# Designs tried in a protein design run: designed miniproteins, single chains, continued (2). Part 21

Each design is a single chain, and the fold is of that chain. pLDDT is the mean over its residues in the fold that is shown.

## One batch from the design tools (miniprotein)

Design m4694
Fold by ESMFold2-Fast:
Structure m4694 (fold): chain A 65 residues (1-65)
Amino acid sequence: SMEEKQLEEFKKKLDEYFKKHPNATADELLRYAAEISRELLKYYGKVFVSTAEVTKYIVEYLKKR
């Protein structure tokens, strides 16, 4: 589905950001997630991935850090 494709793109970009910015704050990670959403909106015309799903992924990363 388009949602699964966009979620995979979100996770891929966030994982790359985590590697490049290991000390990034929650605020910086959320700002980057918003930037990914803007690029997806520009490319696909609609964002199908929920804010809750993206936030969950970031929170789970921060808990394991």
Scores: mean pLDDT 86

Design m4695
Fold by ESMFold2-Fast:
Structure m4695 (fold): chain A 78 residues (1-78)
Amino acid sequence: SMQQADDLLRQGDQYESQGDLRSAAQHYRQSGILYAQLGRNLLSLRSYGRAAQLYRSLGDYDTADQVSVDAGRLVSSG
């Protein structure tokens, strides 16, 4: 549901504010996936973008790349 996607985004924001960047990135990725499933593509892209940025900051380039690829597929699947 939209509420579940919003809750995941808020949890990501809370983890990021606490300096838990890995948990934040994971929650942003999950909110992006759920927003995409709900057809909320712009919200999904914003969530995925933040997740990818945090994964890069953590040196997790492989996961950041995968998130960016997933985001790109969602935009092009129309």
Scores: mean pLDDT 85

Design m4696
Fold by ESMFold2-Fast:
Structure m4696 (fold): chain A 75 residues (1-75)
Amino acid sequence: HMTEEERLEQRVLDYLRRHGWKTVEELAAELGVSPETVQRIVDRLVAEGKVERDEETGLYRLNPQYLKALERLRA
């Protein structure tokens, strides 16, 4: 069984894959959770190398290397 945290991580990854660069506030609004919850999740995903943050703008997107790995899973 997936935890709620694991389900939220997958939703963040899917949203960023489809929509590109997003703020924490945009992710929070789309997912229906607090910005604090999203910040915790994206910080973990950045540490895992799945998401990157633009230091100048504060925007988040899927790490291009991770995106390439996801593209390879398409039939």
Scores: mean pLDDT 80

Design m4697
Fold by ESMFold2-Fast:
Structure m4697 (fold): chain A 90 residues (1-90)
Amino acid sequence: GVSRLRQGNNLDSALQALQQAVQLLQQGDVQRALQLVQVAMDILQQVSGDSDLRDSALSGLQSAVTLLQQGDVQGALRQVQQAMRLLQSL
């Protein structure tokens, strides 16, 4: 691409998407929350840094996607919040 993405901007964008997903899950908008979780996962795949923390966060978000598809909104919310905590330590 013409523009180079900065690591901090990618992490901030992913965290913003996850924060919006949490709000949507609290409002019962599962479909929009699922889309934002997937957007955050796509952004995180572009983040360079501690691979163990990033991989753990991605695994948590993948579990959240599965839980949302199964209708477990509370389980998904827990996984998203855990992933956000891991990403805040990057």
Scores: mean pLDDT 77

Design m4698
Fold by ESMFold2-Fast:
Structure m4698 (fold): chain A 105 residues (1-105)
Amino acid sequence: SLKEEIENMKEGLLESISNPEDQKKLEERLKSAKSPVEKIFVLTAMHAEIAGLDGEARVDLMEKTIKYLERLGIEIPEEVREQLLELARRGDWDGVVELVRKWVE
């Protein structure tokens, strides 16, 4: 299920986090998320930040996240997709999460 996949992604990230401050940031961001879709983008953001991904790698990760959601039957509007890719390219992960929250409301 989507909830089980989110939990598995969370567990995988927590195993990769050596910094307690980053672990706290992940927990706070997930607690603030109101939908499973928003949680997936929080996990994507934390993965990119922890891995220190550059602009191209951030865009690739965002495209993989979008394709993953599409396979689950969750279609992202083209205008939202374009904005997500731009925000990911510049590393504006707070902007990514805010945009997703507004889109799913």
Scores: mean pLDDT 84

Design m4699
Fold by ESMFold2-Fast:
Structure m4699 (fold): chain A 81 residues (1-81)
Amino acid sequence: SKEEEFRKEMVKIIEEAWKKIDELYKQGKTLSEILKVQREALEKMLELAEKYGNQELVDRLRASLAQFDEELKKIEEKEKK
């Protein structure tokens, strides 16, 4: 079903992001660099939600991205201090 395909594609995005985050963490990368991988995953999830016409999820993911961008900016500012 389209719903099952959507779920599988969402899980794949999350699993790929988790693997990248784990690798960056092991390499001692900054929190902002790790969060950028999470942001990329949120963008991919948003694109997928738009493709499948899930407007409720689209609205939630757009709000999450906006909040994430604000948090990322604050963390980058803290890393300079």
Scores: mean pLDDT 84

Design m4700
Fold by ESMFold2-Fast:
Structure m4700 (fold): chain A 89 residues (1-89)
Amino acid sequence: MNKEVAERVRYLLERTGSVEPEELEEIVKLLEEGKVFEAVELAVKRGDYLSAEIVLSEALAALSKSLKPGELSPESEELIKKLKEISEK
């Protein structure tokens, strides 16, 4: 799951050219470690909304596939909330 998300984000960000290689490697590493909200925050900090949207959309898709309706851990709920807050900012 985490590695699949990281691989898709790497592919998409490389195609857009919006993120420097060093920053891309940091985003991918965070996603591989399951630190999804930190990866989105890093993309936002660079002022690249397209990269932030890519990370956010892929992360939410991966989370939705792993969650049963009504079975959210406190950590997963906080992560989803943080991702939405970053997207609205």
Scores: mean pLDDT 67

Design m4701
Fold by ESMFold2-Fast:
Structure m4701 (fold): chain A 125 residues (1-125)
Amino acid sequence: SAAAELDRLEAQLASPDPEVRLLALHRAVSLAVENGDLERALAILRAALADPDPEVRALAAYELGRLLFELGRYEEAIEAYETALAIDPDHPIAADIYYLLGRAYEALGDYEKAEEYFKKAEELR
C-alpha cells in the first residue's frame, strides 16, 4: 500500500547516510503529495529542516517553500526559501530559489521586491 511505502521511506530518513536521506526525502514527499496527504508531506519536510547535513536541510527548505507556494501560503513559502538561501547561498539551485521568491512576492502584490529577486535570479543564471 501507499502507506506502507511511505513508512518504509520515512524509515530511510533515519539512515546514517545523507545521500540515502536526501533521496528518501524527495520520494517520501512526492508520494505523500500524490496521495493527497499534504499534512504528512509538510511534517516530513519540517522534520528534515533539523537534519545534520546542510544539503538535506537546504533541499528540505526549498521543497517546503515549493509546496507552501502551491498551497497559496506565500508568506510561509518566502520564509522557507529564505531559509534555504541562508543554509547555502551559493547552492546550484540558488537561481531557482531567487526566481521562486520573485513569484511569491508577485503573488502578494509586492512587484518591487519581485523585480529585485527576478533580476538576482538572472544574474546567477
Scores: mean pLDDT 88

Design m4702
Fold by ESMFold2-Fast:
Structure m4702 (fold): chain A 81 residues (1-81)
Amino acid sequence: SLLDKLEALHEKARKLLAEAKTDEEKLAVGISFAAELQSLGLPGEVVREILRVLREGVANNDIEGAWERAYELVRRAVEEM
């Protein structure tokens, strides 16, 4: 299902994020995650907002909080699909 694919992507991204050591690597994980979400049919505006939240998290040294906010955006978007 779409939810199973999204959960698998989130798990993959969390693992890659845990291995990322620099802000640049953390952003790269976020960009890859957003691209895969768009490929699964999430609206472009939601994907752009997820990227914005992740970029702000890196800039504010709050990537963990930003990642949780991004997941909530994904969950809400799926509920509206």
Scores: mean pLDDT 77

Design m4703
Fold by ESMFold2-Fast:
Structure m4703 (fold): chain A 65 residues (1-65)
Amino acid sequence: SLAEAAQKLTPEEAEALAKELGISPEQLERTAVALILGFSNREAARIGGISEATATKLRRYILSL
């Protein structure tokens, strides 16, 4: 599940991923939580204050863990 995959991410890995995606760690955390709660990529992006494209990349990354 997205929740199980997200638990594998350390704070250091989360910071590195946020930098790679061009967002803040807080934006990454808000978006990841929204995705885990079952929000769409568009809704999660709105909650996180990021682009829908970035939310889509984040979902794929979490699922690939």
Scores: mean pLDDT 81

Design m4704
Fold by ESMFold2-Fast:
Structure m4704 (fold): chain A 64 residues (1-64)
Amino acid sequence: KLNPITKKVPFLASPANETEIPEVDGISNEPFSEENPAIKDPVSGLTLSISTFRKYFGHYEHLL
């Protein structure tokens, strides 16, 4: 076979890792999807879904 053109998209813009639910820092990370895109948590440096990132963000809201 020839090398067909194939392109991957980042989890941020595509539900490439939709069914995967990684556990991070003792919490269950919600599956990545277009509604819950993956984002790199600036605190832990982990790739989390938006919903899980919101949970971690709440920790800093307590400080604020």
Scores: mean pLDDT 48

Design m4705
Fold by ESMFold2-Fast:
Structure m4705 (fold): chain A 79 residues (1-79)
Amino acid sequence: LRERLQQLLELASQYTRQSDQASSEGNIDQAIQYYQQSIHHYDEALRIAEEIGESDVTIGIIQISRGVTLLSLKNLLKK
């Protein structure tokens, strides 16, 4: 489960990077899709972190990363 948690966090980070790249290239629809995928992987990571009894600090860090990604998504959706 810890290995799976690490893999989910890496995937979430990868999707955030892909979204930032798509946004910089003007591919806004693609950027939105990648941010949504990133948030999905952070949600799964939070579920596993709680299941395996990760520290409140670790859970908090994941929640912050998700929140930052969600803010980026909301900024792209508000026109």
Scores: mean pLDDT 83

Design m4706
Fold by ESMFold2-Fast:
Structure m4706 (fold): chain A 99 residues (1-99)
Amino acid sequence: DGRRLPLSAEQVRELLNLPLPSLEALLEAVRRLLADEEETLANLPSLSPEEQATYVLALLMIEKARAEGLESEEEILEFTRRMHEGMRRVAEAEAKRNS
C-alpha cells in the first residue's frame, strides 16, 4: 500500500469514464497484476486507453478485495467476477433508463 500508478489522477479519471471492460479482459488484467504487478504497471503507459482503463479497474478490484481481507488469487478473482456482474447490471439499467 504505497505504489502509485504511472498515470496522473486526471488520466485515471478519464479512463474510468470509458465503457466497462469485458469480464474476460478484467480477469486477465487481475491475473497479470497478481503475477507481476511491477512489470505490468511499468508497461501500462505503452498500452491503449481501453487497456489502461482495464488495468486501472483491475487494480481497484485487487485493492478493494484486499481491504475486505481477501488475499489469495482465487478469492480476488471471485470477488472481481461478482463486482463486474454488479457493474454490468448497473450499466444495463442505465441503458434501459436512457431508452
Scores: mean pLDDT 77

Design m4707
Fold by ESMFold2-Fast:
Structure m4707 (fold): chain A 87 residues (1-87)
Amino acid sequence: MREEILAELERFAAELKAKADAAIAAGDEAEFYRLLAEGYRRAAEALRRLAELVAETDPALAEELRAAAEEAEAKAEEALAKAEAAA
């Protein structure tokens, strides 16, 4: 389960990087920020899932993962606002 989440994130990160590189090359700032927001939202969801999985065995790590998820959500919101401004 934990390994499956990490494998999904690694694959998603590789795909997202390829799309982001293409957007940068094209000068498409709106698309770049949309992709960045998508990445942060996906990361936040994965971090919350990991926090639930470790909550009983490592509650301190679970709290750190939840805090990281909140930070990722905030960054996703900022990136989405930048995408709207660039469009």
Scores: mean pLDDT 80

Design m4708
Fold by ESMFold2-Fast:
Structure m4708 (fold): chain A 85 residues (1-85)
Amino acid sequence: SVEEQLYQSYLSVLDSILRNAPVEELAEYLKEFVDKFIEFMKTLSEEDRKRYVDTLIGFLDTLAKNYPELKETLEELKKKLKEFA
């Protein structure tokens, strides 16, 4: 299911962070996670989509503070998410 794919992608992001993986690897998992999240958002109401997008944007902003090397990638992902708000 879309939900199962999103959950597995989320776990990959968390695992990458917890094992302190190279930032390039974290960036790849984040891109996949955002793609799966967008597919999930297509199943939601407009109101729920806005709420989830805002929550994920907050998460990406927090990551940008901890991973300044990913700033450009995270801004690109935020732009992609806003297209579906």
Scores: mean pLDDT 85

Design m4709
Fold by ESMFold2-Fast:
Structure m4709 (fold): chain A 78 residues (1-78)
Amino acid sequence: EDEELLEKAKKAFEEGNYQEAIDLLKSLPVKDKEVLKLLIKAAYNAGDQKTMLKAYFLLAIEYGFDEANKLVEEVLKE
């Protein structure tokens, strides 16, 4: 279930298992705002520039570039 997978991804991220968090987040069929924010943060910490850029692009498609830029700034400041 999507909520269970997202909780597992959040826990993996908090434990420093960034690759596991990325894999779990990428397995979700719907990439909502929370999923994409966490994916950007996990990819940033893992040094995965390709995944980070793809997540940014998905945010921009779904929510627009202004919102995507704001969310990326918020995520990277955490």
Scores: mean pLDDT 79

Design m4710
Fold by ESMFold2-Fast:
Structure m4710 (fold): chain A 98 residues (1-98)
Amino acid sequence: MEKEIEEFKKFVEEALDMLQRAADVAEKNGAFNTLVAATLGIIAAVSILNDKNPNKEEALKFLIRVAKRALDAAEQEGNTEAASILREVIKKLEEKLK
């Protein structure tokens, strides 16, 4: 049980790093909606990391939803670099949910 929580939190830290990269790209390109959506994803990931007993399934589903909203914004704003990062994080989150 503790090892599963540690492994999950390490995975969330990797997702957080990818969301931070997407936010940095959005900021540099002036993609405001992508930046806001990616920042909400960062806040969600940090909240999960600060939870002593996160519900893995619900946490992953929430992160997927927020990341997909950020992807929609990135595609709408033509931010292909941020969209690529967000597609990668969504794929990793969906694979972890299995």
Scores: mean pLDDT 86

Design m4711
Fold by ESMFold2-Fast:
Order: sequence, then structure tokens, then C-alpha cells
Structure m4711 (fold): chain A 55 residues (1-55)
Amino acid sequence: EEDLKAVNKASEAGKKAADEAMRRGQELGLPADEIRQLMSDAAIKAANAELKKEE
């Protein structure tokens, strides 16, 4: 029940962070491979931050 809320928040935060990283990478003119890595790293970082807050 509460675990589902935490997972949903983490998932949303990860998606938002990935979208933001994609936009930033495109603004910087990075190649697709670099953008993918930034998106992945940003999503993991954001999801972990949300999970830490929820405990």
C-alpha cells in the first residue's frame, strides 16, 4: 500500500529527471549515447532520492 505510493513517486521522479536530462543534453548538442547515459543516471539518482525520503 505505502510501498506502492513510494514506487509511484520514485517512478515519476525518475521519468521527470530523465526527460529533463534529455532536454539538457539536446541543448548541449550531446550525441544520443551520451544523452541516454545522462537520462539513465538522472533517473536512478532521482528515484533513489525519493525512496530515501519515503523510507
Scores: mean pLDDT 77

Design m4712
Fold by ESMFold2-Fast:
Structure m4712 (fold): chain A 95 residues (1-95)
Amino acid sequence: AEPPLVEMRSKAADLAEDMTPEDAVDFLRALAEWARLQGREEVSEALRKIADEVAKMTPEEARAAVQGALDALGRGMTPEEIVEAAKKGREAARK
């Protein structure tokens, strides 16, 4: 389902400056459901784990974590690399 992923990435970019942590959680949960429907259960689990952490973040940290996760997912990285990319995005937003 390449078109849904492209549309979700575009929506995240459009919402980037106004995205709340709640918006980011909803976006990541929708992306996790898409991954599950594609048979990518480990990716779905990684995205849900990121969503749980994003719920506790500031808006800037949440946006950076979503961006990191999407960049890694778009590059076909492993579930572990997707989680690490989200974490690095958050850490960069704090500096």
Scores: mean pLDDT 76

Design m4713
Fold by ESMFold2-Fast:
Structure m4713 (fold): chain A 92 residues (1-92)
Amino acid sequence: MEEEELREELIEAFEEAKKKLEEYLDSPEEERLKVLEEELERLAELAKKLSEEEIERGRRAIREGLESREDVALAAAVRSAGLVELKEKAKK
């Protein structure tokens, strides 16, 4: 895969998820939650292509800044990637 292209797509997906998360936190509505979940699903698909180093960066954000909106979005992306990996391993 082309690292540059994946990196740009991941950044865009993360920024969109972050914006939707902030909108949801400011006004928690079911419709906004659905949009956030759709963006997180897209981010999870891209996260399957992430390197282990990038995943570790997300895990550090979970430990150091889970309380911030930005860190929560990154943590959600990393957790989504982990869930996808578990589903793939369970499929036998």
Scores: mean pLDDT 61

Design m4714
Fold by ESMFold2-Fast:
Structure m4714 (fold): chain A 88 residues (1-88)
Amino acid sequence: MVNEEQIQAQIDLVLELAEKDIFDETFIDGLYLLAQMEVKDPKVLEALIKAAEAKPDNEKLQEALRLFAELFPEDERLKEALKKLEEK
């Protein structure tokens, strides 16, 4: 399906950007797009959490974490990452 191919292409792009520069705005924008598409990929979530822990003062990363936590409220790693940012 075309939508599945688009989702996979976006995941691959985000993961490539995470390997090159986890603070790149294109990486963060890609995370927002994946959140809007309700994509729950464990590697994407790990990249987001890693970026947010490395740059806890970055408001865009905090917003991306909140978006993913809202979409996947059952994911404990997202809840823990968001709490760490709020308590710092």
Scores: mean pLDDT 73

Design m4715
Fold by ESMFold2-Fast:
Structure m4715 (fold): chain A 60 residues (1-60)
Amino acid sequence: MTPEEAAEQARRAFEDYLAGKEATFPPLPVPLTSPEGREILDAAGRAMAEHLARVAAQAA
């Protein structure tokens, strides 16, 4: 799984979570302390922030 794919899965899980549905976050393929794991967390954080902004705008 690439960092981009992991971020996409995390964003989908957050979409389900924000919609009040059951969300299952996929396990990361690498340790979070590795450089690749840090990249995945950073990418997921950005994707989540963008998604939350869009959902808040639509739900308000």
Scores: mean pLDDT 65

Design m4716
Fold by ESMFold2-Fast:
Structure m4716 (fold): chain A 68 residues (1-68)
Amino acid sequence: MSELEKVEREVLSLLMQAIDLARRRKDFAGAEALVARAIELAKEKGLPESVIEAFRAWAAEELARLRA
């Protein structure tokens, strides 16, 4: 597995933890904090901006669905 794939998997893991926190605990503030942390990690590790925006959009959409 490439280093880029490892970073993408780590970011996705944090995003999934954020979604789980919102779903199970209804802790949307905590979930948003984890999403922000995941996006900062992606930026620090040099993921392409298009990939970072895709992760951000996916997390925002999932949190919006849980808020509905």
Scores: mean pLDDT 82

Design m4717
Fold by ESMFold2-Fast:
Structure m4717 (fold): chain A 77 residues (1-77)
Amino acid sequence: EDEELFREALREALEMMLAGEPLEAIDDRVRPLIEKVSPEVLEKTSKELQARFESLLKGPSREDIIAAAKALLEELK
């Protein structure tokens, strides 16, 4: 359940990123979903998320980052 809630929050955040939403709007949408997740699940999943975002940030352009985010979103479905 908690892991599923985090997965849904991550999917929502990625969809908003792909739509070009500002970080503040993403945070406002996703924060209530994340707050329902247990701290232990958050800690584990946030480390995995950081590793994935580090890979995304290595993309040379916004288009590459968007492509990587789309691939990650598909993995979450």
Scores: mean pLDDT 66

Design m4718
Fold by ESMFold2-Fast:
Structure m4718 (fold): chain A 77 residues (1-77)
Amino acid sequence: DEVARLERRLEEAYRAGDWETAVRETRRLLALAPGETPERALEIGREALLRLAREAARKLGLVSDEELRAAADEVFA
């Protein structure tokens, strides 16, 4: 089951603090099972994206936390 393999990879990435991989695997789950993507996987993906975006935004000074959260929700819609 490809969904189960992606979920396992997502769990491993989350546990390792590999936010880039967590975002990638969550997006793959959305593409493979858009109506059946586990809520936990979406939550992990949003959190990972926010962590990456906060680091980038801090370096560039481009966006607020609220804007980053809104963008994360859009990416995983």
Scores: mean pLDDT 75

Design m4719
Fold by ESMFold2-Fast:
Structure m4719 (fold): chain A 81 residues (1-81)
Amino acid sequence: MLPEAAAKAIMTLATNGGLDEVVALLRSHGVTAKPVPLARPLSREEAIRGIQQILNENGYAVPVDGVWDAETRAALEEALS
């Protein structure tokens, strides 16, 4: 299982325009994720929604609200295990 600090680091990376790197990491762990439009920096809310959408598409039931919550963190940790 990933430590909480790693999940937070991944969210920080996504928030700073690294969502493509997060998608690549998820795909390396067998998560199916579509290409993300990279034409502009994403807001924190957009990055979190992107992660939540990918998790939902892979069977993890999290709200797609752009809020980082315990369910989103737990699903991300499980997906990266």
Scores: mean pLDDT 68

Design m4720
Fold by ESMFold2-Fast:
Structure m4720 (fold): chain A 67 residues (1-67)
Amino acid sequence: MREEAEELIARLEKMIDELEKKNPSIAQQVREELDRIRKILQTNPEEALERARFLLDKVEEALKLLD
């Protein structure tokens, strides 16, 4: 659970670098949500994992729309 959330967080960090080049404003919003997820991970790994999956879906859609 926690390890899965950490893997998704690492993947999101790489995707944010690509998003920053296309739309810095959206990249900033994603970074803020990722910081919230990291905080949640310390107390509730299950919630952190669900939020990370949701954020990943949003970032994938945003990158698709920006292409």
Scores: mean pLDDT 81

Design m4721
Fold by ESMFold2-Fast:
Structure m4721 (fold): chain A 92 residues (1-92)
Amino acid sequence: MKEAIEKLEKAQELILEARRAYEEGKYEEAIKLVKEAADLAIEALEEYREEIAEYLMEEYGLSEEEAYEAVERAIEHARALAEKKVEEIKKA
C-alpha cells in the first residue's frame, strides 16, 4: 500500500509540472509529463491491485468482484484521461 501511495504522489507531482510546462507554452514537455504521470498511476494500480481491492472491501463493504472491477475501471479511466489530455495539449 505505501509504495502505491508513493507512486501516486509522484504521478501527481508530474501532473503539476505538466501544468507549469503548459502555462509556459512548452507543450511537448507537458505531453511527456502527462504520459509519465499516467504510466506511474496505472503501474501503481496494476502492481497493488490486490491490496487496493482488499482496502475497498474492508472500508466500503464491496464484494471481491466489485472491488476488483473498481480497480480495473480506475485503470481504464486513467488511460482514457491521459489520452484525452495529450490530445488537448496537441491542439494548443
Scores: mean pLDDT 81

Design m4722
Fold by ESMFold2-Fast:
Structure m4722 (fold): chain A 74 residues (1-74)
Amino acid sequence: SALEEEARRLLAEIEALAASLPEGALPQVLRDAIDDARAALESGRAMSDEELRSFILFLRQVKRAVEDRVRAAA
């Protein structure tokens, strides 16, 4: 679905941003959030459109937090 594709794209963008940070710059809470999100998508478990919308909102929050860390590290 388009929502599942958006969630996967957001996670890929988050992972690329996190990888751009120097070692130790990403807080453990954000690393755990990224790992949990990856596990959820890799599980192959079907999500409803409502679950996917909530998940996308969560991923957007995580992306903002990682972007803030990238700016702080610059």
Scores: mean pLDDT 86

Design m4723
Fold by ESMFold2-Fast:
Structure m4723 (fold): chain A 78 residues (1-78)
Amino acid sequence: MSAEERAAEVEAYIRARADELLARITDPEARAWLEAFRDALLAAARALSGTESLEEVLEVADRMLRLAEGRARQLEAA
């Protein structure tokens, strides 16, 4: 896999996970935060393309999106 292909794969994963979570969140403040966070992760993936740190961006994205999903569930229960 090329560095460009790997960066594109990471970007696609971040977008898909964030967009799926955004579809579940109705709170406008939480939506705005998640959109800003998604954009920051996408910028980091692009900047770190071809570096070993790209895999760290993927791990951070997965962890933070899991935490955001947990928060969305709490907001749905309230």
Scores: mean pLDDT 77

Design m4724
Fold by ESMFold2-Fast:
Structure m4724 (fold): chain A 68 residues (1-68)
Amino acid sequence: MSDEELLRGAEGALAGAKEALATGSGALAQTSYHGAMDVLRAGAKGEARELAEEALRLAKEAMQKSGI
């Protein structure tokens, strides 16, 4: 995976996690959680890692809020 692909993945996961929190979507929260984890497992560094860690935190909060 390129650094650009990892950054794009992290940005997508973060956007999805924020939307999941706003809408109460457990399914979107799970998708964002897995997306963030995939970016972190791929060895993301710098901005991509920071965004993926934020996405992971928000996705966990969204899952808790939706009862998942």
Scores: mean pLDDT 83

Design m4725
Fold by ESMFold2-Fast:
Structure m4725 (fold): chain A 63 residues (1-63)
Amino acid sequence: MEEELERAVAEAQRAAASGNLDEARKYQGRAIQLAAERYENDPQKLLEKVQAIRRAVAEAVAA
């Protein structure tokens, strides 16, 4: 699961850096879904992970 999450984040960042915002949103959504499954009983960690995923993708777009 962690490997799948890392892969989804990497794919979202790759798409964002390439200017493919639709693909970036798709993989960002997948990463958030995987985080929700991983941290279903820890809402604080889920929030932190979701914010980290969104930040990573936003930084890739801004670069």
Scores: mean pLDDT 80

Design m4726
Fold by ESMFold2-Fast:
Structure m4726 (fold): chain A 67 residues (1-67)
Amino acid sequence: PPASQEDRQRVARAVLEAARELGVDVEATFHDDGTVTLTVLGRSRTLPADSPPEEVREAVRELAREG
């Protein structure tokens, strides 16, 4: 099933916080299968949209470090 509005808000907040801390631009694309793709500096990672905020922040940090 698609990500809930609560899941989307939680992911968006975690992404915004990580983007601000790292000084990078982050794109989040939600898919109909309940996953989200995070893109930073040309690198992407897909994870469940109901992932904990800490996991979302960690994914952004990893992508920023590898780009």
Scores: mean pLDDT 82

Design m4727
Fold by ESMFold2-Fast:
Structure m4727 (fold): chain A 86 residues (1-86)
Amino acid sequence: MEALEMAKKAAEYANRAYKAGLEGDAEKAKKYAEEAKKYYKKAYESGGDGSSIAAAGISAVGAGTGAYVAGIRSGDEETAKAGLEA
């Protein structure tokens, strides 16, 4: 089930983005947030069940929060904005 695999990858990247955000690594947080968002979209496009899509969406929000925190800590407005849009 491809959608479930994409949802799992979204969760993995979301966790990495959040950790990078806590460390203040704006560049890594932004990259991982973008990857989480990409896999969330793939899960949605694959026509997975609502649970898998919801899990991917929650994970993307987590990644966005991490990127936002990293942007604020680094003074990088673009990274903070990317986090809010994720």
Scores: mean pLDDT 68

Design m4728
Fold by ESMFold2-Fast:
Structure m4728 (fold): chain A 80 residues (1-80)
Amino acid sequence: SLEEQLRKAIENEDIDTALKLMLELLSQGKLTPEQVKAFLEVAGRRFEIGPASLILDALHRAGKLTPEVLAFAEKALFGK
């Protein structure tokens, strides 16, 4: 499944593949806050601010960016 492929991409820290899979899941209405947080944690560790910004922007445009996810992103990306 796309969800299992995303889990593996995040575990392998394959940021480009994870981002593509997340955008696909978002378009299907299947992307969960837990998946977004897991991705942001990996992106923060690897200093991949560009990909992190892309998914946050896509969530905002889809009306799916919650205060919870935004607060998590601030902590994961900027250590707050």
Scores: mean pLDDT 87

